# Designs tried in a protein design run: designed miniproteins, single chains, continued (3). Part 77

Each design is a single chain, and the fold is of that chain. pLDDT is the mean over its residues in the fold that is shown.

## One batch from the design tools (miniprotein)

Design m10656
Fold by ESMFold2-Fast:
Structure m10656 (fold): chain A 76 residues (1-76)
Amino acid sequence: MEKEKELIEKEREKMKPFAEALDEELDEELLEEARREGEEALERLDPSTGAARYSALQLRAIGESVDRAIEKLREE
């Protein structure tokens, strides 16, 4: 749990510049492409390993952020 939370925290810090870029980059197609690639990568992970579980959590967190960005763009 602790290492998992630290890993998520580091990804959130790294994603702050990415969130800023999303406000400037209004390319819904690019965001949808990234989301699709993320799902494909997640499908290829073997969840039986600890490392794969951490990677899957990171990809899911990123995917949720991208989904929210796409939905926000579609609302406009």
Scores: mean pLDDT 62

Design m10657
Fold by ESMFold2-Fast:
Structure m10657 (fold): chain A 89 residues (1-89)
Amino acid sequence: SRYERLAETLATYRANGRDLRATAEALGVSQATVSRRLAELREYGIDLETVDPERLPFELEVTEGVVKIVEAVLGKEAAEELLRKRAAE
C-alpha cells in the first residue's frame, strides 16, 4: 500500500543515517521522491525521529480517516490546520 511505501522510506532513511542520496539509491528512486515521501509524513504530523516504522501504516490510516472527516464537516482549511497542529506538537 502507499502507507507501507512511506514506512519503508522512513525506515531506509534512518538506516542510512538520514542521508537523502543513500536512501534514494537503496530504494531505487530519485532523491526528489524520497524528499516528497518524507514531506508527506511530516504533513501528517509524524515525528520522523521517534515514530515506530511498524506502527506507521496504522497511524497514517487513522490520520487519513480523521482528516477526511474534518475536511467533510469543517472544510479543507480546518483539515490543514489539524495537520499543522500535529506537526507543531
Scores: mean pLDDT 75

Design m10658
Fold by ESMFold2-Fast:
Structure m10658 (fold): chain A 63 residues (1-63)
Amino acid sequence: MERFLVVADKDRLRGLEKALELKEELGRPDVRIAVAETREDAEALAKRLREERGAEVELVDLT
């Protein structure tokens, strides 16, 4: 099963940096990262990933 870490942050670069930091802390090289600018976009993306790919999704909101 695919695993995704979805990070919501108004600043895309900061969101990406935090997503990479969290992925490192998880110690899971198989976790894929996605960044969204709003909580609503992040929740929509998480739902789509779960429904279309059967993925396990961890959502982190930094907005």
Scores: mean pLDDT 78

Design m10659
Fold by ESMFold2-Fast:
Structure m10659 (fold): chain A 99 residues (1-99)
Amino acid sequence: NPVAKQNQALLDEFDAKAEEVFELLYKKLLELNADESTLEKLEKLQDNPSGAAMFALLELLKMGVSPEELRKILLEAGLSPGAADLVIDLALTLLKADE
């Protein structure tokens, strides 16, 4: 499946940049005074940078940060537009499924 192969390549790009993505998202969480419980959950994910970055995206979305603002952060971390868009779409899907 060509689409599945392209999506996997974009996810692999996210995984490769996950530490840089997490650093920028964590900084944004601190700027917005994220709850101690959120920061403690992120500490438990320290050995899983991709999971920590995705969790940080979900928490920022819950705090009212727009997908457009988060996309800019992903681009600053070095993600391609395609990878940034896929990651945001996955985060929005997970947020709706968790609700």
Scores: mean pLDDT 82

Design m10660
Fold by ESMFold2-Fast:
Structure m10660 (fold): chain A 112 residues (1-112)
Amino acid sequence: MTRLEATVTFELDGVTYTFDLRVDVRPGRAEVEATSASGLLKFRARVEVVGPNELRAEVTYDNGIKAEVDLRVEGDVVHADVTYDSGGRESSTFRLSPEGRAFLDEVLRLMG
């Protein structure tokens, strides 16, 4: 298991978000702890590689809400399809900074 820490910035619908990430990486799997720069949003995620450029994440927010997230990576763009445990669904697309893309590539390299 390899531990990585990074501050990652991404853009969603013209708004810039910054998260402090702690990631424990194993072959095929990563455990993520994420905290927004404001400290107001915190979640944990279990991430698995499910296909080329495709990840599945099980997310638990600090308030106890759970979601399953399907992620597809296309260059610096990530498409996320979110299904909440309530049955609610949301789709979003976000753009990684160059540093965020490099961090994702390192995590994916360590996952195999």
Scores: mean pLDDT 82

Design m10661
Fold by ESMFold2-Fast:
Structure m10661 (fold): chain A 70 residues (1-70)
Amino acid sequence: DVAEAAEEILSLLPSLSPAELQLIAGKIGAEIGAHGPTPALERLLAAILARDPSARAAYEKGLAMGKEYA
């Protein structure tokens, strides 16, 4: 499920490239926009933004797209 996937990605964060972090941030945004936030998604997003603050733009774009399909 989404929470399990988020925890797995969180464990892999030190191995992810900036491009991968941006793609994941966008997907988190889309999921939150469509289905609302969960604690696991919020923790994962916070961890990604701490490692790559530039991922915020990808997250915001994903969030806007997700809201259109909610």
Scores: mean pLDDT 79

Design m10662
Fold by ESMFold2-Fast:
Structure m10662 (fold): chain A 79 residues (1-79)
Amino acid sequence: MKYELHVTLEGYDENGELLHYEESLTLDSISQSELENMAYAELLAKELGLNMTIEISGADPEKYRKAAVEKYKENLAKA
């Protein structure tokens, strides 16, 4: 199965300049750990005031997002 990955990151740097980053790639495989790390990156970007969007075709986003959210909540509860 092939996965198409598109990543967009937007925000403002310390000088007030618009930060815009965009990348696309095709993957022949993607691991559960990689999917969870992508969901964490979205959550961390949001906490930093950045807008990060990761779009994956051929993957079940609900599975990795649920796992990442639960682990994020667990880590916050321990802090």
Scores: mean pLDDT 67

Design m10663
Fold by ESMFold2-Fast:
Structure m10663 (fold): chain A 65 residues (1-65)
Amino acid sequence: ASRIRFTASRDYTARTPEELSLTAGETYTAEVTAIPDDDHVLVRLVATGETGLVPLSVLSDVEAL
């Protein structure tokens, strides 16, 4: 699986208990799974180690490239 590290550019509020909220300015890692048609990625907050799912569309909008 490909792994990326990013700093959130904006907040995201989790919509389900399985999702992780993102906070602007916090650093995260995302594991892009090899599963086709997965609309979510597993994300981890570096500071706390907390993990959860984030919609792929949201991840594309908040990652710093």
Scores: mean pLDDT 70

Design m10664
Fold by ESMFold2-Fast:
Structure m10664 (fold): chain A 86 residues (1-86)
Amino acid sequence: SLKSYFVKLGLSPKEAEKISLVLEGKTEIDEEIVAVLQELYEKDPAAVDFIIKVLEQRVEFPPSNMSQETLEVLKKNLEKLKELFP
């Protein structure tokens, strides 16, 4: 699971859960999530690149049961990540 992957990267279970919710379009990136991602980027930039690629794929190929509201949250999160990690 994505949570297990993030925990293996050194995130706490709570941080891994927050990142998973961002990737599912259930929450927007906030200041706390930005701090976690910036720390992860300094330690392992490939892990942040992976997160961006997962979001890109979900936005480009959304599952048929995804709500428009969820898709808009995913798009906002992707735009924020590309702004922070160009």
Scores: mean pLDDT 85

Design m10665
Fold by ESMFold2-Fast:
Structure m10665 (fold): chain A 92 residues (1-92)
Amino acid sequence: SMEEEVKKAIEKGKEAKARLQNVDAMRAALSDPAGREAVARSYAEQIAAEKGVPVTPELRAEAWRHVQEQLDGERKKAEETIKKSEEILKKY
């Protein structure tokens, strides 16, 4: 129904806005070198555990690139979801 479509659009829009705020907060934290090192290390440790390998400087660099790609991807998804939600709401 129209009411159900509007409710789902509002819900998805709110969730996407919350995700976008989380991405922005993460990027703000990553503007600090200490914050970047902490996040990159945590992610490198996760990858190392999954692959059964030691944490190397190369793996830390790869982890940092992966964190940046994930943040870019999440921001893009959130922005697209917000846009779709707003387009649905404009129809009603």
Scores: mean pLDDT 83

Design m10666
Fold by ESMFold2-Fast:
Structure m10666 (fold): chain A 91 residues (1-91)
Amino acid sequence: TDNLVARISPPVGTAKVGETFTFTVTTSSDNPVKVDVYVDGVLVATATGSKTVNVNITLTKAGTYTVSAQVTDLTTGSTSGLAEATLTVTE
């Protein structure tokens, strides 16, 4: 059983069009990790770090978006499930 866990915070965010919103992704691994970030299922960013990784999202169209993060342990190759948050972007 793979017990690599990803969490995304906050679970609900709000931003204006063109404003950068920062999500924090926390992992259960002590190893270097890769974080792949998806908006409505489309890969938009990849970041690397350890334990806690900040990911910046800037959207140019108003709407409500699902932000998903998947963590890969770069030492073991294990992957987490998708951690999800909602970002609402207003004009």
Scores: mean pLDDT 84

Design m10667
Fold by ESMFold2-Fast:
Order: structure tokens, then C-alpha cells, then sequence
Structure m10667 (fold): chain A 109 residues (1-109)
């Protein structure tokens, strides 16, 4: 069934995240929580592990739910580079540059 296939893919993706020795434990935990959040919002969404990492980094930065939703929709449209630019600007504390990237995301979503 479709629900069994979705559940199996979630478990496979969780295992890949847990087994990735490059990821810090806190980031792994957040990525797993983001994976569950993504599948609750859109079970058909097929985001890469790299896209899940970008969403996890946004959550760790404390972005509002509405901005996380915008980033998720942009990632579904293949705009990973734009979302990564937003993450990097926020991690640098450059609020002016971050707002410009967020405005660009709003325009394409």
C-alpha cells in the first residue's frame, strides 16, 4: 500500500541520517524531526538528505514556521541553492541579506 511504502522510505531515510558519520548528533536529531514534519505535510515530497539538512539548519536557527514552510516549498521546486544561501546568511547573522533571499523565495513559491 502507499502508506506502507511511505513508512518504509521514512525508515530508510532515518537510517541513512543516523549512519552518516559527517553529521553532528544534534543535527541528525533535527533532520529526523524535519523528515517526519515533511512527510506529515506532504507524504509525496521527495527531498534529498541535503535538502533535509537545510530545513534542519533553519529549524536550529529558530526561523518562524511560515519561513520554514516557504523554504520547504522552494526545495520542492528544486531551489536548493537559494535555500542554502538563506541558511548561510542567517548563520552569519546577516539579517539584511537573509531578508533579500527570503523575499526571493516568496516570489517563486
Amino acid sequence: SMMEEVKKKIEEDKKKIEEDKRLAPGLKKEMIEVLEWVKEKDPEADLSLEDLELLARLRLLGVPEEDLDLAFEALKKGESDLVESLVLALEMGDEEVAEKYLERIREIV
Scores: mean pLDDT 83

Design m10668
Fold by ESMFold2-Fast:
Structure m10668 (fold): chain A 56 residues (1-56)
Amino acid sequence: MKVTVVLRPLRSGSQLKDDIESLGGKILDSRGEVLVAEVPEDQVDKVRELPGVLGV
């Protein structure tokens, strides 16, 4: 599922990228504080709970 991930004001997103990839997701685009990712539908709630995520 393609989702838009809104980031909290953090300077480093590298851990968040690794966390999304470990849930089976792929980063498709990055626009400042917004990441567009393809995530398995059953993992979207886990992405929402990741440190540094404001919303999905």
Scores: mean pLDDT 74

Design m10669
Fold by ESMFold2-Fast:
Structure m10669 (fold): chain A 66 residues (1-66)
Amino acid sequence: MAEIEKGDEYEKLGQKAKAEKNYTEAQRYYIEAAKHYKAGGDYEKAREMFEKAQEMSKIQFQLSKE
C-alpha cells in the first residue's frame, strides 16, 4: 500500500539524518514514518519507528545539557 511505501521512505530519511548526526531531523522523520506505517496497518513497524524517535530525542537532549 502507498502508506507502507511512504513509511519506508521516511525511515530511510531518518536513518540518513541519524548518520549525519542530525538527531532533530531524524526524530521528525521517524515520527512521520511511524504515522504512515500505522495508517498502512503495520503497527509493529510503527512502534519501532516511535522507539527510534524517542532515542533521537534522548540523544539530542543529552547533547544540549550543560
Scores: mean pLDDT 82

Design m10670
Fold by ESMFold2-Fast:
Order: sequence, then C-alpha cells, then structure tokens
Structure m10670 (fold): chain A 85 residues (1-85)
Amino acid sequence: HMSEEELRAALQKLVDEAFRKAIEALKNGEDYDKITEKLEKEMIERVRKLAEEFGVDEETYQRWLERVKESVKELVEFAKKLIES
C-alpha cells in the first residue's frame, strides 16, 4: 500500500539526509571528492532499496540511477556554497 506521496516523502528524506551529511563533512574539512564518492555510493544503495520497497519499475529505477550521480555532485556543491562565509 505504498502511495506516490509516501515514495516522494522517502526520496525527500533521503535527499535531506545526504545534504546534512555533505554539510557536516565539509565543515569537518573532509575532501570534496571523497565526500562526493561516499554520498554517491550511499545514495545508489538507498535508492535501490526504495525502488524494491515501493515496487518501482525497472525503467523508472534506471532513470533514478542516472540522475543520482549528477544530483550528488550538485548537492555537495550547493552545500559548499551554503557554508562559505
């Protein structure tokens, strides 16, 4: 009984968690490329689990995977801009 609303909330939570992790890691002086690599691996695994849990079709899942790599880079760059002062 997974709704589109529940799936959307789960994806938003995942993005929010990744963003918080990026900010914390950057504030701790971790390497930008290492943060991006770690978050990409984590996001791919978590998106896979969500796709299985919500019964997402293969075509949609493949689109998510393609987007994850680019989105993680954009997310880490955005986090970096927010901590600049």
Scores: mean pLDDT 77

Design m10671
Fold by ESMFold2-Fast:
Structure m10671 (fold): chain A 64 residues (1-64)
Amino acid sequence: STLLNKLQQQLNELQSQVNASGDPALQTELVTAQELLSSAQDTDSTEKTVAAALSIIGLQEDLA
């Protein structure tokens, strides 16, 4: 899925920012986003893809 590929790219970019922040709360959020995206990729589920996208948006908001 092109959407899942875009979410993976966004998450990879956010990983660099989270690592630079040194914030353990952001690291926990990153792990949660990785888990949800992995689940979405494995199941090809719309509900899981939405959950992954929302977690990534939340992480972007918290990094801003």
Scores: mean pLDDT 84

Design m10672
Fold by ESMFold2-Fast:
Structure m10672 (fold): chain A 67 residues (1-67)
Amino acid sequence: AMSDAELLAYLDEAAARLRAAGADEAAAEVEALRRAFLELAPQLSPEERDAFKAAVRASVDALLAAA
């Protein structure tokens, strides 16, 4: 499973790549997901956090594929 630190690093890299490609709206969505994760993760069980990390990563992978 991906750690919280690994997810945050992945999101930061994805946002930078999207901005470099001119996909500013997609980069803003990645940044919003990053904020949502930091806001919600402390309130979640370990299993809910793993599911949330998987969902965030899948969403960002889709944004990168569409760019």
Scores: mean pLDDT 86

Design m10673
Fold by ESMFold2-Fast:
Structure m10673 (fold): chain A 89 residues (1-89)
Amino acid sequence: MEEDERFARGLIAREALELYERTGDKQKAYEHYKKLRDEFEKNKEKFVELARSLRDTLEAGSPELARQFWRDVEEAERKADELLKEVES
């Protein structure tokens, strides 16, 4: 459960960072990230189920690729946290 929640949050962070990379608009990326996080908190169980299904599918296909993808979402979560701090500073 905790790992699935973390994976779901990482996917949300990754989407927000991709928006920032494409637009250069830090505020827009932050607002998108916050909106997705609010939706996740309101419907956590559904997001966790979807994240678990995706993770299990990746693990079944290639544990090596799944591990790399997992590291990418962890990095995205860290980068999104940095973005949040910059907007608030």
Scores: mean pLDDT 74

Design m10674
Fold by ESMFold2-Fast:
Structure m10674 (fold): chain A 100 residues (1-100)
Amino acid sequence: MKEVEEKIREIIAEQIDKMIEIASKNGSLSEEQIKHLEEAKEAILKGDDEKAVEHLAKALNIPKEKARELLEAMYLAAKEKLGLLTEEERARLEAEARAR
C-alpha cells in the first residue's frame, strides 16, 4: 500500500533528522556531511533509494555497500514500529540486536 510506504519513508526521514541534530550538537560531522544527510532525507521522501544510498555513503564516509545495509536496517526498524515485519524479517532484526 502506498500510504504504508509513505509512512515508512517518513519514519526513516525522522531517523535521519535525529542524526543531523546529534551530529550538529556534538560536531561529529562536517557541514558538507550534514548537507549530504539532508539530501539523503529528501531522496528517501521522493522514493529515490539509490540517491539516498549515495548521499548516506558521503555523509558517513562509508562504502555504498555499508550505506545500503544501513538504509535496509532503517526500513526494517520502520516496519517494526508499524507492526509490518514478516516473521523472517523480525527474526533477522532480533538476531542483529542480540549480536550487538
Scores: mean pLDDT 80

Design m10675
Fold by ESMFold2-Fast:
Structure m10675 (fold): chain A 94 residues (1-94)
Amino acid sequence: SEKEKELKEEIERIKKLGPKLVERFQELAEKLPPLSDEEEKKLVEEIKKLAEELKDKSIEELEKIAESGDLIKTAAVMLALSEKVKELEEKLKK
């Protein structure tokens, strides 16, 4: 029960950051010029690569990266946090 409480608290902390990160991402995305299909594919690959590099960072470190980051960093933080929630939810099941 103690471990379940800690996992639930960490998940809740990430969920509280969700709306703030979505808002920041939308604001940054609105400032982008129209991208070609090739440019969009490159951007998605850069986001995925950075998210993989960020997976071992704390929630606090990820929030700071997003607050000072560009669109790619913000999106990569959102992806990394999404993966952390999945990992925590799997730990909560057993």
Scores: mean pLDDT 80

Design m10676
Fold by ESMFold2-Fast:
Structure m10676 (fold): chain A 71 residues (1-71)
Amino acid sequence: MMEEMVATYAEMKAAGASDGVAALAMGAKALELGDKETAEALISLANGIDEEKAKKGEELLAEIKAAAKAR
């Protein structure tokens, strides 16, 4: 899961996407992989639809950014 999220983030940023667009793409990927919790957090971050889940998505995005930079 984390490797897929890092790869999706890196691809989106290479394409010039904002963090919000990258979060939405990662959320869609998480749904595809069956991780509803990660998907809901990232989609909520991208769309601002649930403040509690958006905060979790913000933490996940920070973790993914750190992992991407470590590569």
Scores: mean pLDDT 80

Design m10677
Fold by ESMFold2-Fast:
Structure m10677 (fold): chain A 85 residues (1-85)
Amino acid sequence: SPAVQRLEEVADRLRAELHERAQRILATASPEQRAQIEAVVLEWTRRVQALLDEARANPERAEEYTRQIRRVHDDTLARLDEIER
């Protein structure tokens, strides 16, 4: 499905953005912060993978899943910002 392919491209771009943000924080992170960042990134990966699987099963709802993935991404970036403090 072209809609699902576009959603996968969005997920790939957001994954790259998350990785870049995480790496910037990790450069000055304590061991405790590093563990928290790794857990947050893993949680993002699990949540986004579940939404991608749902979108593949329901391609007509790809726009809805795109919004959910973007929300997961925004929540994750806010979580990383809190850990950095």
Scores: mean pLDDT 89

Design m10678
Fold by ESMFold2-Fast:
Structure m10678 (fold): chain A 65 residues (1-65)
Amino acid sequence: MEELDKKLKEERERVQKIAQTIVDAERALHDLPYEERRKALVELLKKIQEEYPTDFIKKMLEALT
């Protein structure tokens, strides 16, 4: 009975879904100039950080800015 493993798996799935959302957004916005695209991604990450504060999103913001 691996309750800990189940919770860890659910947390990993959340992180993966967030990463996938960012990748999909980047692809959808690729028609925009680089600076507009980057700004839209930063705003998306900030919104995710407000809803679900995580170190993962914080590090992504650092990489994009």
Scores: mean pLDDT 71

Design m10679
Fold by ESMFold2-Fast:
Structure m10679 (fold): chain A 68 residues (1-68)
Amino acid sequence: SAEERDLALVRQLVAHERRELLERRASPEEAAGVFDSLRAWARANLPPEVAEEVEAYIDAELARFLAE
């Protein structure tokens, strides 16, 4: 489905950004900024119901990044 495809794309984008942040040893503030931009992108480009699920996923991934 389109919804499954959008979620798969978001997972790939988040994985890519997380990898780059880790490789360059980004600060917590820098990481938060990058993930905030991903949330803003989701709100602007996805249907509201999909955007809410995507935002929750992004928030969980940021929390995981910050816990390391």
Scores: mean pLDDT 78

Design m10680
Fold by ESMFold2-Fast:
Structure m10680 (fold): chain A 80 residues (1-80)
Amino acid sequence: LEDLIKQYEKEIEEIRRSLAETDRQLAEVQKGYEEAVKNGDEEKARELARQGSILEIVRAMQEAGLAFLEDKLKELKEKL
């Protein structure tokens, strides 16, 4: 049980790091999008909007995985 808890904690930490990386990329894309819109660069704005939508899907998947593992970890800790 203890070993399984540690395994889930490691997986949670890895997903949190990946989520933080996705959040950083989303912030860069958002900033780039705002600049492109201000400069009237429609093509760049469209490309950044597309990149942002893909990153939001990745983020949603990462959040779902994190929630699943956190719920499992709580369940395991309640059995201690």
Scores: mean pLDDT 85

Design m10681
Fold by ESMFold2-Fast:
Structure m10681 (fold): chain A 87 residues (1-87)
Amino acid sequence: SAEEEARRRIREVIDEWAAKVEPLEPGARELRDSLLEALDDPSLSLEQQVRTIKAALRRLAAEANDPRVEAEAEEAIRRLDEIAAET
């Protein structure tokens, strides 16, 4: 389904983001696991899953000391918005 394809693409965005940010940010792996849990929660709609994931990434960006961590979070949010617009 379109929603299953969207969730697959969102997982790829999260995994790519985490791989880039893990060397720079100590909490990145734990946050990645939390984002994937939100994506796998059957009680949440796709819209709610995306909203939860974007909110967590925005908090990380706002708290980041490394501008690369902020930039990667912003890029992940942009890609999530693109996927949501296509679904």
Scores: mean pLDDT 86

Design m10682
Fold by ESMFold2-Fast:
Structure m10682 (fold): chain A 87 residues (1-87)
Amino acid sequence: MKEELDSPIFEKVAEEILSLPLEKQVRVILNLLDPENDPLQQAFGAKLAGLAGPEIRDAVRDKLEELLKSPHPLVQEAAREALAAID
Protein backbone atom coordinates (compact mmCIF):
# COMPACT_ATOMS: atom_id res chain seq x y z
CA MET A 1 0.00 0.00 0.00
CA LYS A 2 2.68 2.57 0.97
CA GLU A 3 4.85 1.37 -1.94
CA GLU A 4 2.03 2.31 -4.36
CA LEU A 5 2.36 5.96 -3.18
CA ASP A 6 6.06 5.90 -4.23
CA SER A 7 5.34 4.30 -7.63
CA PRO A 8 6.25 5.94 -10.99
CA ILE A 9 2.51 6.40 -11.63
CA PHE A 10 2.11 8.34 -8.36
CA GLU A 11 5.12 10.54 -9.22
CA LYS A 12 3.69 11.45 -12.66
CA VAL A 13 0.22 12.21 -11.27
CA ALA A 14 1.74 14.25 -8.40
CA GLU A 15 3.87 16.29 -10.85
CA GLU A 16 0.79 17.06 -12.99
CA ILE A 17 -1.34 18.12 -9.98
CA LEU A 18 1.47 20.22 -8.44
CA SER A 19 1.96 22.02 -11.81
CA LEU A 20 -1.64 23.36 -11.58
CA PRO A 21 -2.46 26.83 -10.19
CA LEU A 22 -2.61 26.83 -6.37
CA GLU A 23 -6.45 27.09 -6.27
CA LYS A 24 -6.78 23.97 -8.44
CA GLN A 25 -4.17 22.08 -6.38
CA VAL A 26 -6.22 22.82 -3.23
CA ARG A 27 -9.46 21.62 -4.92
CA VAL A 28 -7.91 18.31 -6.06
CA ILE A 29 -6.26 17.69 -2.68
CA LEU A 30 -9.45 18.45 -0.69
CA ASN A 31 -11.42 16.08 -2.95
CA LEU A 32 -8.88 13.29 -2.27
CA LEU A 33 -8.93 13.98 1.50
CA ASP A 34 -12.72 13.44 1.66
CA PRO A 35 -13.46 10.89 4.44
CA GLU A 36 -15.80 8.96 2.09
CA ASN A 37 -12.85 8.11 -0.20
CA ASP A 38 -10.87 4.89 0.21
CA PRO A 39 -7.78 4.99 2.48
CA LEU A 40 -5.31 4.97 -0.44
CA GLN A 41 -6.96 8.06 -2.00
CA GLN A 42 -6.91 9.84 1.40
CA ALA A 43 -3.21 8.97 1.89
CA PHE A 44 -2.44 10.17 -1.67
CA GLY A 45 -4.21 13.48 -0.96
CA ALA A 46 -2.25 13.91 2.27
CA LYS A 47 1.06 13.19 0.48
CA LEU A 48 0.17 15.77 -2.20
CA ALA A 49 -0.66 18.34 0.52
CA GLY A 50 2.79 17.78 2.07
CA LEU A 51 4.49 18.19 -1.33
CA ALA A 52 2.54 21.41 -2.05
CA GLY A 53 3.95 22.81 1.20
CA PRO A 54 3.08 25.76 3.50
CA GLU A 55 1.19 27.78 0.84
CA ILE A 56 -1.88 25.52 1.16
CA ARG A 57 -1.75 24.93 4.94
CA ASP A 58 -4.78 27.07 5.87
CA ALA A 59 -6.94 25.31 3.24
CA VAL A 60 -6.01 21.71 4.16
CA ARG A 61 -4.96 21.70 7.87
CA ASP A 62 -8.45 20.96 9.26
CA LYS A 63 -8.96 18.01 6.87
CA LEU A 64 -5.48 16.62 7.65
CA GLU A 65 -6.17 16.90 11.40
CA GLU A 66 -9.43 14.92 10.90
CA LEU A 67 -7.43 12.22 9.07
CA LEU A 68 -5.22 11.81 12.18
CA LYS A 69 -8.36 10.23 13.72
CA SER A 70 -8.61 7.67 10.87
CA PRO A 71 -8.56 3.99 11.96
CA HIS A 72 -6.21 3.33 9.00
CA PRO A 73 -2.47 3.51 9.94
CA LEU A 74 -1.49 4.48 6.38
CA VAL A 75 -3.86 7.49 6.46
CA GLN A 76 -2.77 8.57 9.97
CA GLU A 77 0.92 8.43 8.98
CA ALA A 78 0.38 10.32 5.69
CA ALA A 79 -1.64 13.03 7.50
CA ARG A 80 1.02 13.39 10.22
CA GLU A 81 3.80 13.72 7.61
CA ALA A 82 1.78 16.26 5.61
CA LEU A 83 1.02 18.39 8.71
CA ALA A 84 4.76 18.46 9.53
CA ALA A 85 5.62 19.45 5.92
CA ILE A 86 3.07 22.32 5.68
CA ASP A 87 3.95 23.78 9.10
Scores: mean pLDDT 78

Design m10683
Fold by ESMFold2-Fast:
Structure m10683 (fold): chain A 87 residues (1-87)
Amino acid sequence: SIEEKIEKTLKEIEEIVKKLEEGEISEEEAYEKIKEVILKTLKQLTPEEQIEFAKKLWEFMEKLSEEQKEIVKKAAGEAVEEINEER
């Protein structure tokens, strides 16, 4: 289901953010990994489902620090730009 796909993606992003918080990966690595996860998810979704994903991602980001939010926002923006270039 779409809800399961979205939840899986958000969990993957949460794991990447936790690794960044623990200093296991750099901000650049976190950005690239989050971008890849979001891009892969967007390629599996219809335009309508992408809107639902964006809403859930925005809700998820409210739980993050300002620094973590900026990384996720930049990654999501780049993923959206890349998917639009493929269409």
Scores: mean pLDDT 83

Design m10684
Fold by ESMFold2-Fast:
Structure m10684 (fold): chain A 58 residues (1-58)
Amino acid sequence: GARAAAGARAATSPAAAMAAAWESKLLGGDVEGQRGIEAARAGDWRAGAALAEKAAQS
């Protein structure tokens, strides 16, 4: 729910961003979760966290 999105928004580390992105992918945000993982791997963990939050809201 909304709390998952707030948690993703608060991610300030690469590990937290990756965890949030994976969780969003598993919970029903396949495309956005995949993009989040890709961004985090490229070193943009902040973009990864944002995409994970968006996936959680969808």
Scores: mean pLDDT 62

Design m10685
Fold by ESMFold2-Fast:
Structure m10685 (fold): chain A 79 residues (1-79)
Amino acid sequence: MKEVEELLKKIEELVKKIKEAIANKAPQSEIDALLQQLDKVIQELAKLMETLSEEERKEVFARLKPILEELQAALKELA
């Protein structure tokens, strides 16, 4: 599952960049661009998950959950 690992790493890096942009009060256009990139990567991951077993999907979801929770917390700071 090399492709899944690469997409998970990309999601982690994008969430980190979004958190840094929010903390640094970056322009909304920059934050929006990062969110669009994140959405695209999540869609690519969702497509790959269709090829995975039930157990593998559960493991990927468990890894994504804390990353998405960090993103939600950062977005609350923006609001």
Scores: mean pLDDT 82

Design m10686
Fold by ESMFold2-Fast:
Structure m10686 (fold): chain A 86 residues (1-86)
Amino acid sequence: MEKVFETIEKAGEELSKTPLGELAREQAKKIIEAAKKGFNDAAAELAAFVGWVEANGTEEEGELARRQGERVYEALRAAVEERVRA
């Protein structure tokens, strides 16, 4: 779980270097809170944020959001798989 939260925070930090700024960090916090509720809640918040950036950001911001979103999704999936195996 700790690694998932760190991955989400790093994704928010990376996106905060774009004009998205503080909004990226606030969305990272929302995704972390959703992850505490469950995988589906976190995945939905992540998809909503990536979709919002693609619709409202630049092409470069959309590509960065997709790339960081992929990393976060993989970390969330790995955490669920680890819980099922443990």
Scores: mean pLDDT 77

Design m10687
Fold by ESMFold2-Fast:
Structure m10687 (fold): chain A 68 residues (1-68)
Amino acid sequence: SAETEALREELLEVLEELKELYEKQGDEIGVQRIDKAIEQVKAEDFSAEELRLLLDLARQELARVKEE
């Protein structure tokens, strides 16, 4: 659906930003973890509810990492 595609795109944008931040910090393990998450989001057919939950979690992690 249009909603699931929009949520997937937004989640991928947040994950890419989080990956760039880990790369700037030299956190290779963090980069690899986010790369795996990006692959999973692209490969799996998540519901809108699942994508919203994952997006909320990704945004919370991004906020925490940015405060460092």
Scores: mean pLDDT 85

Design m10688
Fold by ESMFold2-Fast:
Structure m10688 (fold): chain A 73 residues (1-73)
Amino acid sequence: SPLAEALRRMAEIAEKYGVPDAAKLFREGAEVADTDREKALQIAAKAFSLMTEKLSDEELERVFAELNAARPA
């Protein structure tokens, strides 16, 4: 699904930026994305919170740039 693919992509980005605990949460969200969308989004929100806590503003801008580059038109 698009949501599961997006969450797996975010897990890969989180690992690249040195936030493996966020990557684990994004992967867990991806696993439930097709069965429980609300739960997947709640898990993703926790992962994003960890990213914002661990990364600088500059690193967060790079994360968002990578996410936007991968987004369908």
Scores: mean pLDDT 80

Design m10689
Fold by ESMFold2-Fast:
Structure m10689 (fold): chain A 73 residues (1-73)
Amino acid sequence: SEIEKIIEEALKRYEELLAQIREAEAAGQPLSEAARQALAWAAQGKVLLVENGELKALTREEMIKIIRDYLEK
């Protein structure tokens, strides 16, 4: 469905950004605290999400559930 497509595209973009951060780290570039935290959570199989101004480390399934519930009424 369109919702699943949006979620998959968002996750793909997130993974592309993580790959860029990993490339910078491998090249010896200094990483921001947020970038280091994102890599740490990604290593645990989690995705970083900002919800109600708070940072949450979620599983892929939890993130999909939240987005689906938000878009479906």
Scores: mean pLDDT 68

Design m10690
Fold by ESMFold2-Fast:
Structure m10690 (fold): chain A 103 residues (1-103)
Amino acid sequence: MKEKIEELKKILKDRSAPASKRAQAAIELGRLTDEPEVIELLREVLFDPSAAVIVKLAALSALMGMLSEEERKELLTEVAEDESMDEELRKAAKELLEKLLKK
């Protein structure tokens, strides 16, 4: 388990790796662990303007599985209100936030 997490962290940090491989690494990290260091790395990737949209979407998806309901609401609000963020990410965050708030 530890070796797999370290391998996936290296892939996620590797800006020369294919975006699809980095996106898969983000999703797998979200399934395998909720370690604070991994949450921090996923947040860094999500808010990295140089990261591909698919990698940022994967990081957001992974964080949604790792965070509490209140933390998810806070993160989705932050992404939705960030005018410098990719349009696809803001739209995804708004749709996810709407699902959390509608009951």
Scores: mean pLDDT 83

